# Designs tried in a protein design run: designed miniproteins, single chains, continued (5). Part 22

Each design is a single chain, and the fold is of that chain. pLDDT is the mean over its residues in the fold that is shown.

## One batch from the design tools (miniprotein)

Design m16734
Fold by ESMFold2-Fast:
Structure m16734 (fold): chain A 60 residues (1-60)
Amino acid sequence: EEEYKKNAEEMVARTEAKAAAAGITLSDAQRQAIYDGYYYANKVFGEKIEHAPLPSAPAA
């Protein structure tokens, strides 16, 4: 629960840093959407990781 919120916050911060490196500033609404999406996804994946097939998407 709190771990999922923490992870989502870290992901927002990382996305902001990456966007800034590209000369882009995220709006409050965009940051909120990223946070909410990651928070929900982390909760779902955290509980269902053992039943979900592992994604095979090598970095390219």
Scores: mean pLDDT 66

Design m16735
Fold by ESMFold2-Fast:
Structure m16735 (fold): chain A 94 residues (1-94)
Amino acid sequence: DPRAEQLERLRQLVEEIEEEFTEALNSPYLTPEAIEEAKKRLEEARERNIARLRELLAETDDPEIRERIQQLIEGVEQRTEALLALLEGKELKV
């Protein structure tokens, strides 16, 4: 079932993305070097995860799955920008 396979791939990707955001949110950012490395990792993760989501979007004709993927892309972009802004604030204070 192509739809079931697509939903399982999406579920796995969502789980990976949520884990990455949870780890980023709960990591101690104690040095300027740690903050710089965290920003780099977040930007690389955003690019990688959005690319994977767009690849899945290209592979599906299901309008419900397409809408869900579009919402996830927007969510990843917004959450990454929020975390980068938070880290930028910490960098400017140290």
Scores: mean pLDDT 79

Design m16736
Fold by ESMFold2-Fast:
Parts: structure tokens; sequence; C-alpha cells
Structure m16736 (fold): chain A 74 residues (1-74)
């Protein structure tokens, strides 16, 4: 089925440069099924980084989106 919702957890996290930020991506489909995917991000520069997920439907149109913020310290 088409993706109807995506959710990144947590909404915000703080890590150091070279440490791994860990997220769980929860995907909800139109048939009511749910999948979870672990996503890891290891930043190479300090500052504020945004992780954005976009799902597309069977026609190539955006169907769901979510974002999380990573605060990276030196």
Amino acid sequence: GDVVAVRLTPDSTTVRVGETARFTLTITYSDGSVETIDYEFTPTSPGTHTVTVVAYDHRGRPSATDSATVTVTA
C-alpha cells in the first residue's frame, strides 16, 4: 500500500562530532501495516543539522514527511 505517515524518533538529539545519532523511522501504510527502520547519522561538522524524510506515493508525489534536529558539539 501507499505510505500515509512517517515519523522520526526522537524529534531532537545532541551528539559530538564523530558520535552516532540514532533514530527510529516508523512508516505507516494505507492498509494499516507499520514498519520500523533504524537510521544512524554520524556528523563530521559541529552545528545544527536537520534530518528530513519524505515518502512518495505510487504516482511519485510526496505523501508523508517528518524532520528531526541534531545538535552537534565539537
Scores: mean pLDDT 82

Design m16737
Fold by ESMFold2-Fast:
Structure m16737 (fold): chain A 94 residues (1-94)
Amino acid sequence: MSVEEIVEELLAAKSIEEAVKLTLEYMEKSSAEEIVEVARLLEERAPELSLEQQRIAFAVTMTMYEYLKEKYPEYAKEMSRITTRIFATYLAAE
């Protein structure tokens, strides 16, 4: 699956719980670099997303941060920045 297709699948999730589950399944099959690429596309799209999709994007990138923090601290640092920017977009929209 392309980065674009993964982002579309995550944003199409019926709940935050489903989005988190899909994110965990995706990360098991992905490199740290690929995980960050998905998160960067979520950040880029965040201003154009619905309020519910912005919540999903935030939950997804937070899940990615927790996963990367244990094994890949440099990628976790980048993910923290991405998550913070998505959250700022959400706060401005709410």
Scores: mean pLDDT 85

Design m16738
Fold by ESMFold2-Fast:
Structure m16738 (fold): chain A 89 residues (1-89)
Amino acid sequence: MVELTEKKKLKYREGEKAKATIELTSEKPLVRTDVSINDSIIMMGVKTEQVSPNKYRVSFSTEEDYQILETALRIYGEVEVTAKAVAEA
């Protein structure tokens, strides 16, 4: 199996809803996708969509996930969102 890792840095902005969308490119189907904040807070409501034959969009699908992200941003001011995916061998 092939592992893919993509990272995105987000900064807190007052009055704006925090959003994290990470794009992954894979010629093979993704069998698993995990998202974490600062390598410690694991997100539970992650949505993975195939947007083209070899491009996938990873985003949050629940308001609870967005609230977790916003809370982390308010506490730390800046956070790193990491998407790890496993593609078929």
Scores: mean pLDDT 76

Design m16739
Fold by ESMFold2-Fast:
Structure m16739 (fold): chain A 120 residues (1-120)
Amino acid sequence: SEKLLEEAIKEIEETIKWLKEAIERLKTASEEEQLKIIKEALEKIKDLLNFLQKVAYELKESNPEAAELLEETVKKLKELLDKLSEALQNKDLEKALEILEEIREVLEELLEKLRELKES
């Protein structure tokens, strides 16, 4: 269970790093490149959520606090991902950027809380 929690922390750290770089690229990119970056973000976040759901399931008996935190955060991120998909469909690039920044903040909060649970 400690290994799964460490793997979750690492994947979240890597996704946050990628999102920070993607958000900065979006500020200077052409509309065509912005749409491509948002699509890439959708896929990357979906992959992370699928991974975190599996981790939550595996941790349910050994670390129920971490499992509950992961399940609640995945639910919130799915709602944000749906909004991001809608913004992409509408070509609302300003809204997409706002949602990506919110996803980053949610992941940073999750990362801090998971690190605290690991130290406890």
Scores: mean pLDDT 89

Design m16740
Fold by ESMFold2-Fast:
Structure m16740 (fold): chain A 75 residues (1-75)
Amino acid sequence: SREELDERYDRLREEFKELEPYLSKEEKLELEELFGLYDIIRGIEKVTGEDLTELAQKVLDELEEKLEKAKKKLE
């Protein structure tokens, strides 16, 4: 559901905030761009009524993958 996607986004945002001091500038930029893309997708859905859930989910999946890669570099 859209609510579940928004909850995932919030969790990933919190994780990003915790990892921020340990991220390279390139990693930080890439993650910020993906977060921005999610916000744009949700904005389009809100204005147009289009169902972009699948696209929003793919962006969150990519965010999760990038954050996991960043965490592994710190291990």
Scores: mean pLDDT 83

Design m16741
Fold by ESMFold2-Fast:
Structure m16741 (fold): chain A 74 residues (1-74)
Amino acid sequence: SADSKKRSEKESNEAAEKAVKEGWDSFMVGMASSVAGSESSVREARRGGSRQARAESSAYSYFSSKKSAEKGAK
């Protein structure tokens, strides 16, 4: 449920980070399987995306990914 106003920045970042990690893992596996496991196709799918239509959502994921990359290195 996401109808709470008391959503802390930490909770939002953790939820986004977890969703990105899980979604990214499943996305990479799914894309590899769907596109015959082509590295080039996987990279293209990763670069191309909802940023064209959903720029705001992509921007949020971008900020979360940068923070996760620094903190989720280990």
Scores: mean pLDDT 53

Design m16742
Fold by ESMFold2-Fast:
Structure m16742 (fold): chain A 69 residues (1-69)
Amino acid sequence: SALDLAKERARELAREKGLSEEKLERILEYIDQLAAGKMSGKEAHEKLVELGLDEEEAQELVVLAALGR
């Protein structure tokens, strides 16, 4: 599914960037909240960038999570 792809991509990005397990768990939580309609794409994008993703990476995850609805 697109949601599973978003989560796999998040894990890949966390590994590549050396993000902590705590940050990865937060990223996965935001992906789940966005897919469930509990968070806006803009809010998710801002939170993902704050956790260490760049603008393009955050946008990729937002699109994939939204498609997972």
Scores: mean pLDDT 86

Design m16743
Fold by ESMFold2-Fast:
Formats: sequence, structure tokens, C-alpha cells
Structure m16743 (fold): chain A 73 residues (1-73)
Amino acid sequence: EKEKLKEGLMLEVEGSMEILKVAVQKATGTLDREEAIENLRKAAEKFEKAAELGLPGARELAEVAREELEKLE
């Protein structure tokens, strides 16, 4: 269980970093729509995997990432 929790936490961190990258690009006016879509898909996948590993709140983060993705598509 401990190793699964560590993997889930790492996935949650990685997903959050993908979200942060998109947010920074948006704030700096350097947002590439295709890159943002790719980064948001990666974030959603990582959060969904973290939720499967039992991380609380990861499912909600995956939903947020998918909602942001839908706005760009």
C-alpha cells in the first residue's frame, strides 16, 4: 500500500505540474492551444491514475482538468 500511495502522490504532483505549465503559459501570453490540450490530457490521465491508487481529491482534480480541456476543444 505504501508504494501505491507514493506512486499516486507522484502522479498527482506530475498532473499538477502540467496544469501549472498551462496556467503560466496563459498568464504570459505564450499559450499554444495544441500544447495546452496535450498537457491537460496528461494531467487528467495522471489524476485519474492517482484516484485509482486511492489518493483523496485526485478524482476532483481529474474532473477540473477535463473541464479545462473541453474549453479548449
Scores: mean pLDDT 78

Design m16744
Fold by ESMFold2-Fast:
Structure m16744 (fold): chain A 82 residues (1-82)
Amino acid sequence: MVERGRRLEEEGRRLEEEGNFELAGDKFFLSGWYFLKGRDFDSAIESFERGREMYRRAGNERKQREMEFAVRYVRNSQELEA
């Protein structure tokens, strides 16, 4: 799970550098999901926050809000595990 998350994060970074913000957001979203499955909560939050910023730059308000929800979900999951 974590290994796939890292690969998706690398793809997201490359797409961000190319200015392809919507696809970069998609990669960061998937990356966050794999980090979450691997219980890497901090990496999941970072990936979802980067996805939010990518969707903001792409002008996709719906997906931006989805990333905001995902960050809150992960933070809540961390609290329940503590």
Scores: mean pLDDT 83

Design m16745
Fold by ESMFold2-Fast:
Structure m16745 (fold): chain A 87 residues (1-87)
Amino acid sequence: SASKHISADAIRGMVGTMTHSVASRDPQGVLEAARGAAEVSRSGGDDKTADEIYELGTQLAQAVADGDLDEANKLLEKLRELADKRS
């Protein structure tokens, strides 16, 4: 459906932005990327994906704030997998 394609594109853009924000140690950038992608997914009618994006994005921002790079990398991998499932 169209909503799945919109969610997949939003997640791909978000993962790119989040990867940069993690490298820059910017938890606010992670949260902003997650909020944007979740809003696009929700506007496209994919509330479940929007909720998953926001939950994982919030956890990633916390890991970045805590300096836990191992956890941050695992959460980024989960977000990439979410994009692949929606493709």
Scores: mean pLDDT 80

Design m16746
Fold by ESMFold2-Fast:
Structure m16746 (fold): chain A 59 residues (1-59)
Amino acid sequence: NKEEIKEKIEKYIKENRDTTTIKELINFAAELLGLEKVKENDTSEEIREKREKIEKFLE
């Protein structure tokens, strides 16, 4: 269920905001959403685009 996935991602963000890396957060959300995970060779722009795509989903 999309709503349940959204709630899980939001809860993860709230609980792990100060302890998780941006990459870990993106990869957690990407896996739940069926989106592409951040790769080691991704540029800062590619990481940002993946983050923005996840944020759009959460709206």
Scores: mean pLDDT 74

Design m16747
Fold by ESMFold2-Fast:
Structure m16747 (fold): chain A 80 residues (1-80)
Amino acid sequence: SEEEVETLKRQLEASLKAADEKEKVGKEEAIKFLQQLYDTAVQTAEYLEKLSPKDPAAAEMARATREFAEKLLERKKELE
C-alpha cells in the first residue's frame, strides 16, 4: 500500500540519520549498523518476493524494500 511505501521512506530517512549519529562515534560502528539493516532488508525482500507471484501488493513492497536496501548499501560504501 502507499502507506507502507511511505513508512519505508521514513524508515530509510531515520536509518540514514541514525547511521550519521553512529559515524560521530566511529565509521566502523556506522558500517556495522548499516550492514545489519541491509541484511534485514534483504531477508524481508526475499520473503515478499516469495509472495509476489500471487500478491501484487507484496510485489510492490518487495521492490520498495530492495530500493531501501540499495540506499543502505550506497551509504555503507561511502563510509568505506
Scores: mean pLDDT 82

Design m16748
Fold by ESMFold2-Fast:
Structure m16748 (fold): chain A 74 residues (1-74)
Amino acid sequence: SSSEKKARDEAMDKIADILASLPEAAGLAAARALAGTVPVSPGIRQTIADAAAGDEISQALLRMLAGAVRSARS
């Protein structure tokens, strides 16, 4: 629904802002904690968890996704 889409968009905005405002390790840890409490897809939640665990491919994908989210609202 439109309301659910807004909630997901707001969740992604918060995650993207955390990743941009903190050093990578702290940003990934904070994003992982937030993703457990906000409406993100299981795939995005898993990507954040893998990135926080040190998976370089997941870190690259998450950087691209966060950049796209932030660019979309510019």
Scores: mean pLDDT 79

Design m16749
Fold by ESMFold2-Fast:
Structure m16749 (fold): chain A 81 residues (1-81)
Amino acid sequence: KNPPPSLSQVYRLSVTAETKEKQKKIKELLEQAGFKVAKESGNHLEFVITLREAPSQHQLDLIEEASKLASRIELTRLPLV
């Protein structure tokens, strides 16, 4: 008897890049990881990430590459609605 995952955790990932070119690369990397852009403003991007299980190695690699391009990266846990 497997307990069903009762809760999916939702996060907001806020990313600021030094340039619009780096922002575009970050967007492409995180979209490849399966994350959807929620907002885009100048050199700033926001993603909404829903985790049902631990991220795959592929997702972690893409996040690491994106973080190397970001001047600032923040992950905020969102309350369940």
Scores: mean pLDDT 73

Design m16750
Fold by ESMFold2-Fast:
Order: C-alpha cells, then sequence, then structure tokens
Structure m16750 (fold): chain A 92 residues (1-92)
C-alpha cells in the first residue's frame, strides 16, 4: 500500500533518502528543461537508490525512468522499464 511505502521511506537511512531526493530533484529539473538524456542519468541513479529503500520506491523510480525514455524516443527501453515497475508493484 501507499502507507507501507511511506513507512519504508521513513525508516530508511537519512543519507540514502537525501541522495535519492537530490537525484529526483535534478531529474525533474532536467525533464522540465526537456533535457531527457540528463533526466535519464539522474533517474537511473534515483532507481538504484530507491531499490535500497523498498520495491514500491524502486517501482516509482522505474516508472519515471520509463517516461523519460519514452520522451527521448526510446520506446522499447521505456516499455521494458514500465513492465518492471508493474511487476514490482504487483509483488509488493
Amino acid sequence: SLSDAALAKLEADPELLKKLEEAEKKALEAFEAKNYEEAIKYLREAAELAAKVSPLAEAGALAALAQAYAFAGKEEEAAELAARARELRAAA
């Protein structure tokens, strides 16, 4: 549930959460600037950090990464990442 994901985030290492938030912020700034290559870079970092928090956090990061790949015209990679995000949510 959303509550379980929030609790996992609260119990995570504060330095890990700070790095995740910094990566997510940089990804958002790049995405808003339509710099999808830079957004992908930071979203990949965010996905690796989110995997250390919870499967639901990782699923969210992979879904965002899939969206960035789709906007970059990389539809096959976007579809694969979106499928992985759905599998993680189904297993959680």
Scores: mean pLDDT 82

Design m16751
Fold by ESMFold2-Fast:
Structure m16751 (fold): chain A 93 residues (1-93)
Amino acid sequence: MPFSALLVRPNEKLKKLLETLGFTADTATVDEIVRLFLEYINREKLYRFDKNPTIVDLSGTLLGEILGVDEVDLTKLPEIMERLLKEAEVVPP
């Protein structure tokens, strides 16, 4: 099964973040979670273009609270997604 098509159920913490983006479904694919993560960053203008365009400032954000960090490097997206998906359970096929 493609990892991007894996269906997951966000916990209440991650679901609260997704609801700020208008996402109200009980389940999402991993690809949808990745898209919503990037949409959150773009909507909140969290990119640090004045420093490094791959660095995202999460200080004071709900996403930063979920990941337990104040800053992330988007060149390490797989590691970020591993941490984020710990806030979701895999839905059996």
Scores: mean pLDDT 76

Design m16752
Fold by ESMFold2-Fast:
Structure m16752 (fold): chain A 74 residues (1-74)
Amino acid sequence: SATATLTGRAWRDAHHERLEVTAVNADGSTATAKVERRDGEWKAESSTDANGNTVTARYDPERDEVTLTAPAPP
């Protein structure tokens, strides 16, 4: 499996929470993913980098941590 280094910031207010992060994959590709809280649940959107790799995001609201995962190469 590929590993990625990520950076990002969280934005919160009384009515919504969101986080936008950018990751650098082990193959040097980059991807940006958004994580947003709606109706008490965190929703993550996947993105596709310049090499066609799909990156998914998962956010842990209790730890304020984001994990970005890229698929293993074929």
Scores: mean pLDDT 58

Design m16753
Fold by ESMFold2-Fast:
Structure m16753 (fold): chain A 89 residues (1-89)
Amino acid sequence: DAQKIYDTLLKEVIPATEEALKKAGADKEFAEELLEQIEELVKKKDIEGIIELLKSSPYKELQLVADEVESLKRMIDAIKRLEEENKKK
């Protein structure tokens, strides 16, 4: 189930980023460039790269998306650890 949550997280990153850019009133060129970069990172399943890119942005709304993604990734990692512990006992 951790993998299904991870796949769902990746699927939701693009629409969350689009909504954050809209709320921030971000410049069109900046928004298009960032979305292209996010789409490539999603394709590579690079969640850490997504978090870093969003955190480095000048918009608070994008930084909040990064915080949410980071929080969800920590939860997924915790679920994976619990699954492995149950397997060892």
Scores: mean pLDDT 79

Design m16754
Fold by ESMFold2-Fast:
Structure m16754 (fold): chain A 69 residues (1-69)
Amino acid sequence: MDEELRKIMDEAEREGVRLLLAGASPEEASAHARELAKQRIQELLEREKGIRLSDEELEALLARIREKS
């Protein structure tokens, strides 16, 4: 699961860079990437564990994943 969460974070970061190259602002690209990561993490946890996290819990999980990078 940790490897899958890392892959989601990498995917969201790549999507943010893609938006920057397409002319989005850094703020818009960052916000979009963060929302994409949260959505993908919710889908993964629901699929694999049957768990749905609150927005606050997703933010905490994102912070922990980034600390491991």
Scores: mean pLDDT 77

Design m16755
Fold by ESMFold2-Fast:
Structure m16755 (fold): chain A 64 residues (1-64)
Amino acid sequence: LDKTIAFLESQAPLAPDARRDLAVVRANAARLATLSPEEARAFLLGQGLGPAVADRVVAELEAA
């Protein structure tokens, strides 16, 4: 998830939503690695992440 984390870190100083999303992704990185892409997307949306950020995480997990 390093690419998504780096993206959110670049946005966090200017966007409160990006700061929250960064905290959620960092806290759940190990868990996200054990989920299917569909489960990871549903989990992230359930945590309040926007679809665009959830889709970035899923795309990176699928590329791994």
Scores: mean pLDDT 80

Design m16756
Fold by ESMFold2-Fast:
Parts: C-alpha cells; structure tokens; sequence
Structure m16756 (fold): chain A 68 residues (1-68)
C-alpha cells in the first residue's frame, strides 16, 4: 500500500542510482519499506544480486519508475 509514494520514489531513485552497487550492509541500513521496494525491483529484474551478494542496478530507468 502506498503511504508517501512521491517521497519513496525519489529516495529509492537516489539510493539506487548513487549507491550502486548496494552492499548487504548498506541494504540492512535502509528502512523496511525501502528494503521491500528493492526486493520487488530484484524480482522484476530492474535490480539483480551479483555473485558477491551486492544489489546492482540494471540501468532500466523506465521500468524502475513504472514499478514505483
């Protein structure tokens, strides 16, 4: 359920674009809402988990915005 959709979208874009790759340590410091959004983006193929366990952004801005 969306509570603060514009703020969540903006923060999620900033985190994903400026902190890629996102380590598990960085992921664990994010809010539960942001973690769930990242998990959803991994399921949808906008993000992926590499061999080292880091969350990497694919660069698909259109799909990212569509899922937010």
Amino acid sequence: MEEVEEGIKLISLAVIKTTSPISQEQYNKLSPSTQKLIDKLVEEGVLYVDEKGNIVYTGDDDKLLELL
Scores: mean pLDDT 70

Design m16757
Fold by ESMFold2-Fast:
Structure m16757 (fold): chain A 70 residues (1-70)
Amino acid sequence: MADLQAELAREQARVEKLQAEYEKNPDDKEIWRELAEEYARMALLAYQLGDHVTADRYARLGQEYYEKAK
């Protein structure tokens, strides 16, 4: 299986694709929700890697997108 760092890199690539999709449909709440979910996964991966500062940053971004998706 890929290590946690490689998994985090793949989730980061997914966020980049979702952000490009958001650029085309900025009011699409589904894209906001997907961004929130990806940032939450990245926060968990960063936390498991011992980078609590990065984990907190991703968790805040995920919460921000989640609130906008309501």
Scores: mean pLDDT 79

Design m16758
Fold by ESMFold2-Fast:
Structure m16758 (fold): chain A 59 residues (1-59)
Amino acid sequence: EELEKRARRNYARALGILAAHRAKQSTPEEAQRIRDELRAKAGTEEYKLALEAFDEVEA
C-alpha cells in the first residue's frame, strides 16, 4: 500500500512535469486546454498531484 502510494505520487508528478513542458511549446490556446484537461481530472488524488507539478514547472 505505502509503496503503491509512493509510486502513484511519482508517476503523477512526472505526468504534470511532462504536460508543463508540452504546454510551454504550444500555443496559448493549446496550453490552456492541456491545463483544463488536468484540472478536469483533478478529482482524483493522482491528478491533483499532476496539476500541482504542472503549476510548479510553469511558474
Scores: mean pLDDT 72

Design m16759
Fold by ESMFold2-Fast:
Structure m16759 (fold): chain A 79 residues (1-79)
Amino acid sequence: MEKVKAEIDALTEAAIRAIRDGSVPAAINFIKRMYELAKKAGALDYGIEGLERVIKAAEDFGHQEAVEAARKYLEELKA
């Protein structure tokens, strides 16, 4: 579990950096990888926490496509 949390945290930080840099396609790819890892490992709480952080960053920087991608995967993890 600790290792999975570290990997999700690293992907979260990578997504936030991509958002800050304006690299929206890269951010969406990191968001998708966070979702897939959280789902596969059963680490839903860590995935939800990471996606919520990414949503806030994407909103702060005005990247609607990244907000929509992160919200979609967040809803899928909560289902």
Scores: mean pLDDT 86

Design m16760
Fold by ESMFold2-Fast:
Structure m16760 (fold): chain A 62 residues (1-62)
Amino acid sequence: SLSTAQLLAQTHRELVDASDTLSPEEFRQLAEERLAQLRAQGVPQDQLDNFRRVADSLIAEN
């Protein structure tokens, strides 16, 4: 199993990689699924908000 910090770091790397390979629609869906999974795993709201900002930035630079 992964710690919360490891899960967050792994998911962040996944989003960065996905931003280069997925369409904007596929990327939005992936980001939504990952945010829901992180919330279900008990990741604090501050970290979820930061993750959302990162995902939004990756979409914007596409």
Scores: mean pLDDT 79

Design m16761
Fold by ESMFold2-Fast:
Structure m16761 (fold): chain A 75 residues (1-75)
Amino acid sequence: DLERLRKAQELFQQAKQTEIQGESTRGLYLMGASSSKINPEDSDVAKEYERKGEEEYKRLKERSEKLREEGLKLL
């Protein structure tokens, strides 16, 4: 069924885009953490950047995995 195959392709594309977004977002938070580590007074700020980066990465990774699972069910 061509309609199911097309829908599966859309879901796989959305999953890949969400994964890329998660990696990109995590990278930006890690850059913030690295910048904060230059100032001794900003150690807590650096840790908060790292924590939030991992939290956001986990959320987007879980979303990507769910989209991929939905696509696989259509095959």
Scores: mean pLDDT 87

Design m16762
Fold by ESMFold2-Fast:
Parts: structure tokens; sequence; C-alpha cells
Structure m16762 (fold): chain A 95 residues (1-95)
């Protein structure tokens, strides 16, 4: 459900500063599955693509991409907006 996706995203956000790129990817995959179950297939696919890229990022870039993606998901943004938020977050290297 979308409520489950939002809860997982909020919990993940609290741990972003101590998480590895692999941890960030696992969180994005969990949120993607929750969105898929809620019928938000395009948003779920966007997060799955971001998770695959995040595994290969440097820690600061992975954290930034994850924060950006999860904030966009929480704000009900489109798949394209989620991808853009992840890209901008990675570029900033947000902690």
Amino acid sequence: SEAEAAEVAAQAYNNLETATPEDHAAVLEAVAEALRRAGRDEQAEALREIAERVRKMKPAEAAGATIGALEAVGAGKSAEEIRKAAEEGAARGAA
C-alpha cells in the first residue's frame, strides 16, 4: 500500500547517514515493492532503476540519491520527477 511505502521511506530516512550504498538500494527496493502492490507501477519501476544505480555509487552520492527519491515518493511525484530528484540528490552528495 502507499501507506506502507511512506512508512518504509520515513524509517529509511532516519538511518540514511549510517547506511551503505547496499543498504540504500535495499530500502529503495522495499519501497518499490510497496508501490507496486499499491498499483503505482511506474513509480515502483523508477525506484528499482535508482536502486540498481545506487549500489554502484559512492556513499555520499548514494545517500543523496536515496533522500531525493524518497522525498519525491512521499510528495506523490511522478516516476520522471522521482528519477530527476534522485539524479539531483546524487549530484549534491547530500548526507
Scores: mean pLDDT 79

Design m16763
Fold by ESMFold2-Fast:
Structure m16763 (fold): chain A 97 residues (1-97)
Amino acid sequence: SKAQQVRDVLDTLNDLFARIVKASEESEDLMREQLKEFRKTVDALIEKETDPTVVRILEKIREYIDKYLEGKISFDQFIKEVGRELGQLVILESILS
């Protein structure tokens, strides 16, 4: 179902986001490597996603990853903004269920 497809995307992103938060407590280098994997996974999800709402949310997450890696936003701002976009996927899954 469409709801299941959104759940699968959300589960993947939540797992990677949790790994970034955990890595940030250990080292900046480990956190940056996890961010690169997150970026790669988001790109792969965008390429296969057909729902324009999900694509828009994924593109926003990618934008915040890139802004953080470029030093344009703080880590706290990155966590806040990506968390907000993940929240939009939770709402979308609930509507589609």
Scores: mean pLDDT 88

Design m16764
Fold by ESMFold2-Fast:
Structure m16764 (fold): chain A 83 residues (1-83)
Amino acid sequence: SSAQAAFRQLAAHFQDADGRLSRQQAIRVFQSLGMSTTVAQALVDKYQDADGRMSVAQLYQAVRSVFSDDDIAARAAAAIAAL
């Protein structure tokens, strides 16, 4: 979907060399989409791997629990433009 493509582009700006995100990087992605720090932290706690890190797929699953696909597409495009 266009939402997933836009989200993947946004996440690529924050990911480590291995294509995964630390807790702090994941929180920054969520905040760039307009999430509060409290909501961002709760999503990381719910969706993170045992090592405290997240894949882009896990991040997208977390974002889809909060926003519609149309909201994700618009918010991700706006966040990329602001980088």
Scores: mean pLDDT 86

Design m16765
Fold by ESMFold2-Fast:
Structure m16765 (fold): chain A 61 residues (1-61)
Amino acid sequence: MEEELAQLVERYRAGEPIPEDELKRHREIVKKRVEELQKTLGLPATSVRLNTPEELRAPIE
């Protein structure tokens, strides 16, 4: 997955036309992985995590 993901990103950056059929297949896995990473250490995840403990480690708001 990570190898294919990195390769996919490189192809996208290089401006290669990736077939939607194959991209759609990878999107399912990539999206899930990206979302997991975003929630863990991504910018939006970091913001939520930083904002969440407003009351000194509050579980929510």
Scores: mean pLDDT 53

Design m16766
Fold by ESMFold2-Fast:
Parts: sequence; C-alpha cells; structure tokens
Structure m16766 (fold): chain A 93 residues (1-93)
Amino acid sequence: MEEERLLEEAFELLEEALRRHLEAVVAVAKAQGRDDSVAEYAERNRASIPGLAREQLDLLLEQSESAEEVLRRAREIAEQTFAAIEAQKAKLA
C-alpha cells in the first residue's frame, strides 16, 4: 500500500542516516588514534541501528498526522545528518 511504502522509505532513510553517522564517528576516532576502543563500540552500535531507527520511526509516528509527514520529517533528519557528516569531514581534510 502507499502508506506502507512511505513508512518503509522513512525507516530506510533513518537507518541509513544512523549507519553513515556511526561510520563518520569511527572515521574521526581512527584519525585521532583512538582505534581499539572505537572498534568494539562500533560493533555494538551497528547491531543496535535497526532498533534505533524503529524507535525514531515510532516517535515520528506519534508526532505526525500522516505517513507523508513521517517521510518528510525522516528526510529532514537524514539531510541534517548528512550535512553534519560533510561538515565534520571538511574539518578533517
């Protein structure tokens, strides 16, 4: 159904944003020489990403009147996350 498709797209965007954010955190920590503690942290947090994305989706569902609004908010979160990642990468270059 259309609503189910919109919610699936929202979930995928939230999960992708969380995964890319974690990858950026790991990359920054490696660049700073904090390799050993970060590898263990990253593995534990990677396993939690689908659950965290579901929790974010549930919060958006509580705050939104429609599946279209959920997707719009998920896109905003993803765009803000991607912009923050690019800003961090620019500081490391």
Scores: mean pLDDT 79

Design m16767
Fold by ESMFold2-Fast:
Structure m16767 (fold): chain A 81 residues (1-81)
Amino acid sequence: VTVTYSGGGKIEPGGEQTLTATYSGPFGARGFFYQEPGKEKKFIAAVGSDGKDVALAPEIEGKATVSIDKEKNTVYLHLKN
């Protein structure tokens, strides 16, 4: 299965960004992580294999929403700072 990601980078105060993950093949469980070269991978969000269960990192709770488009096999993670 191939997953294509778009988005990322620094979000300024009051700024918004959407991270997108598009899949080839069946919809499945997915995690969103932020990683800089030479740094530890930081958890952001996870979506369950049913596309209904969503887990958010505590520091982005209330600042992130997830939308799922199963027809397009795409997950959208909307972030606010």
Scores: mean pLDDT 62

Design m16768
Fold by ESMFold2-Fast:
Structure m16768 (fold): chain A 86 residues (1-86)
Amino acid sequence: SSRRKRLEERHRREAERVRDIAERLGLNPESSSAYSVLVALAVEIAIERSSPVPDPERLEELRALADEVERIIREIEEEERKKKLE
């Protein structure tokens, strides 16, 4: 069905996006989960905020990436919850 194909394509794009963000952070994209990427983003945000001269543009970019990864995690958890209720 078209709905199933759209869900599979969305999951593929989300997985590719998580790998892209992992690579940008210097992580191994093949061994990085959305959860590990979110932790790495939180660490980068903490480092930048602790800088003597924090870069506000860098902080906005890191926060936007963290919000994106958190949304992906919520979608994963929602799908797992739906499978448990079926």
Scores: mean pLDDT 81

Design m16769
Fold by ESMFold2-Fast:
Structure m16769 (fold): chain A 73 residues (1-73)
Amino acid sequence: MKTQLTLTGLSKEEAEELKKRAEEKGASVVLKDRGSYILSITGLSEEEALELAERARKRGANVNLVIDGELYT
């Protein structure tokens, strides 16, 4: 199963915290600075991706989750 979680609208500190949490779960993470931080995360399980997406939403982030090519919102 391939999960791809994209988070936007985060501060630097929030993006770094979520990056660390994803990496601790063995995920691959790409952090981009484009005036607002974009976090791209792959390699999480479905449950792990949903948990991290919920955490990001609580911080006011925009969440885009794709599992096996299907969009889950």
Scores: mean pLDDT 78

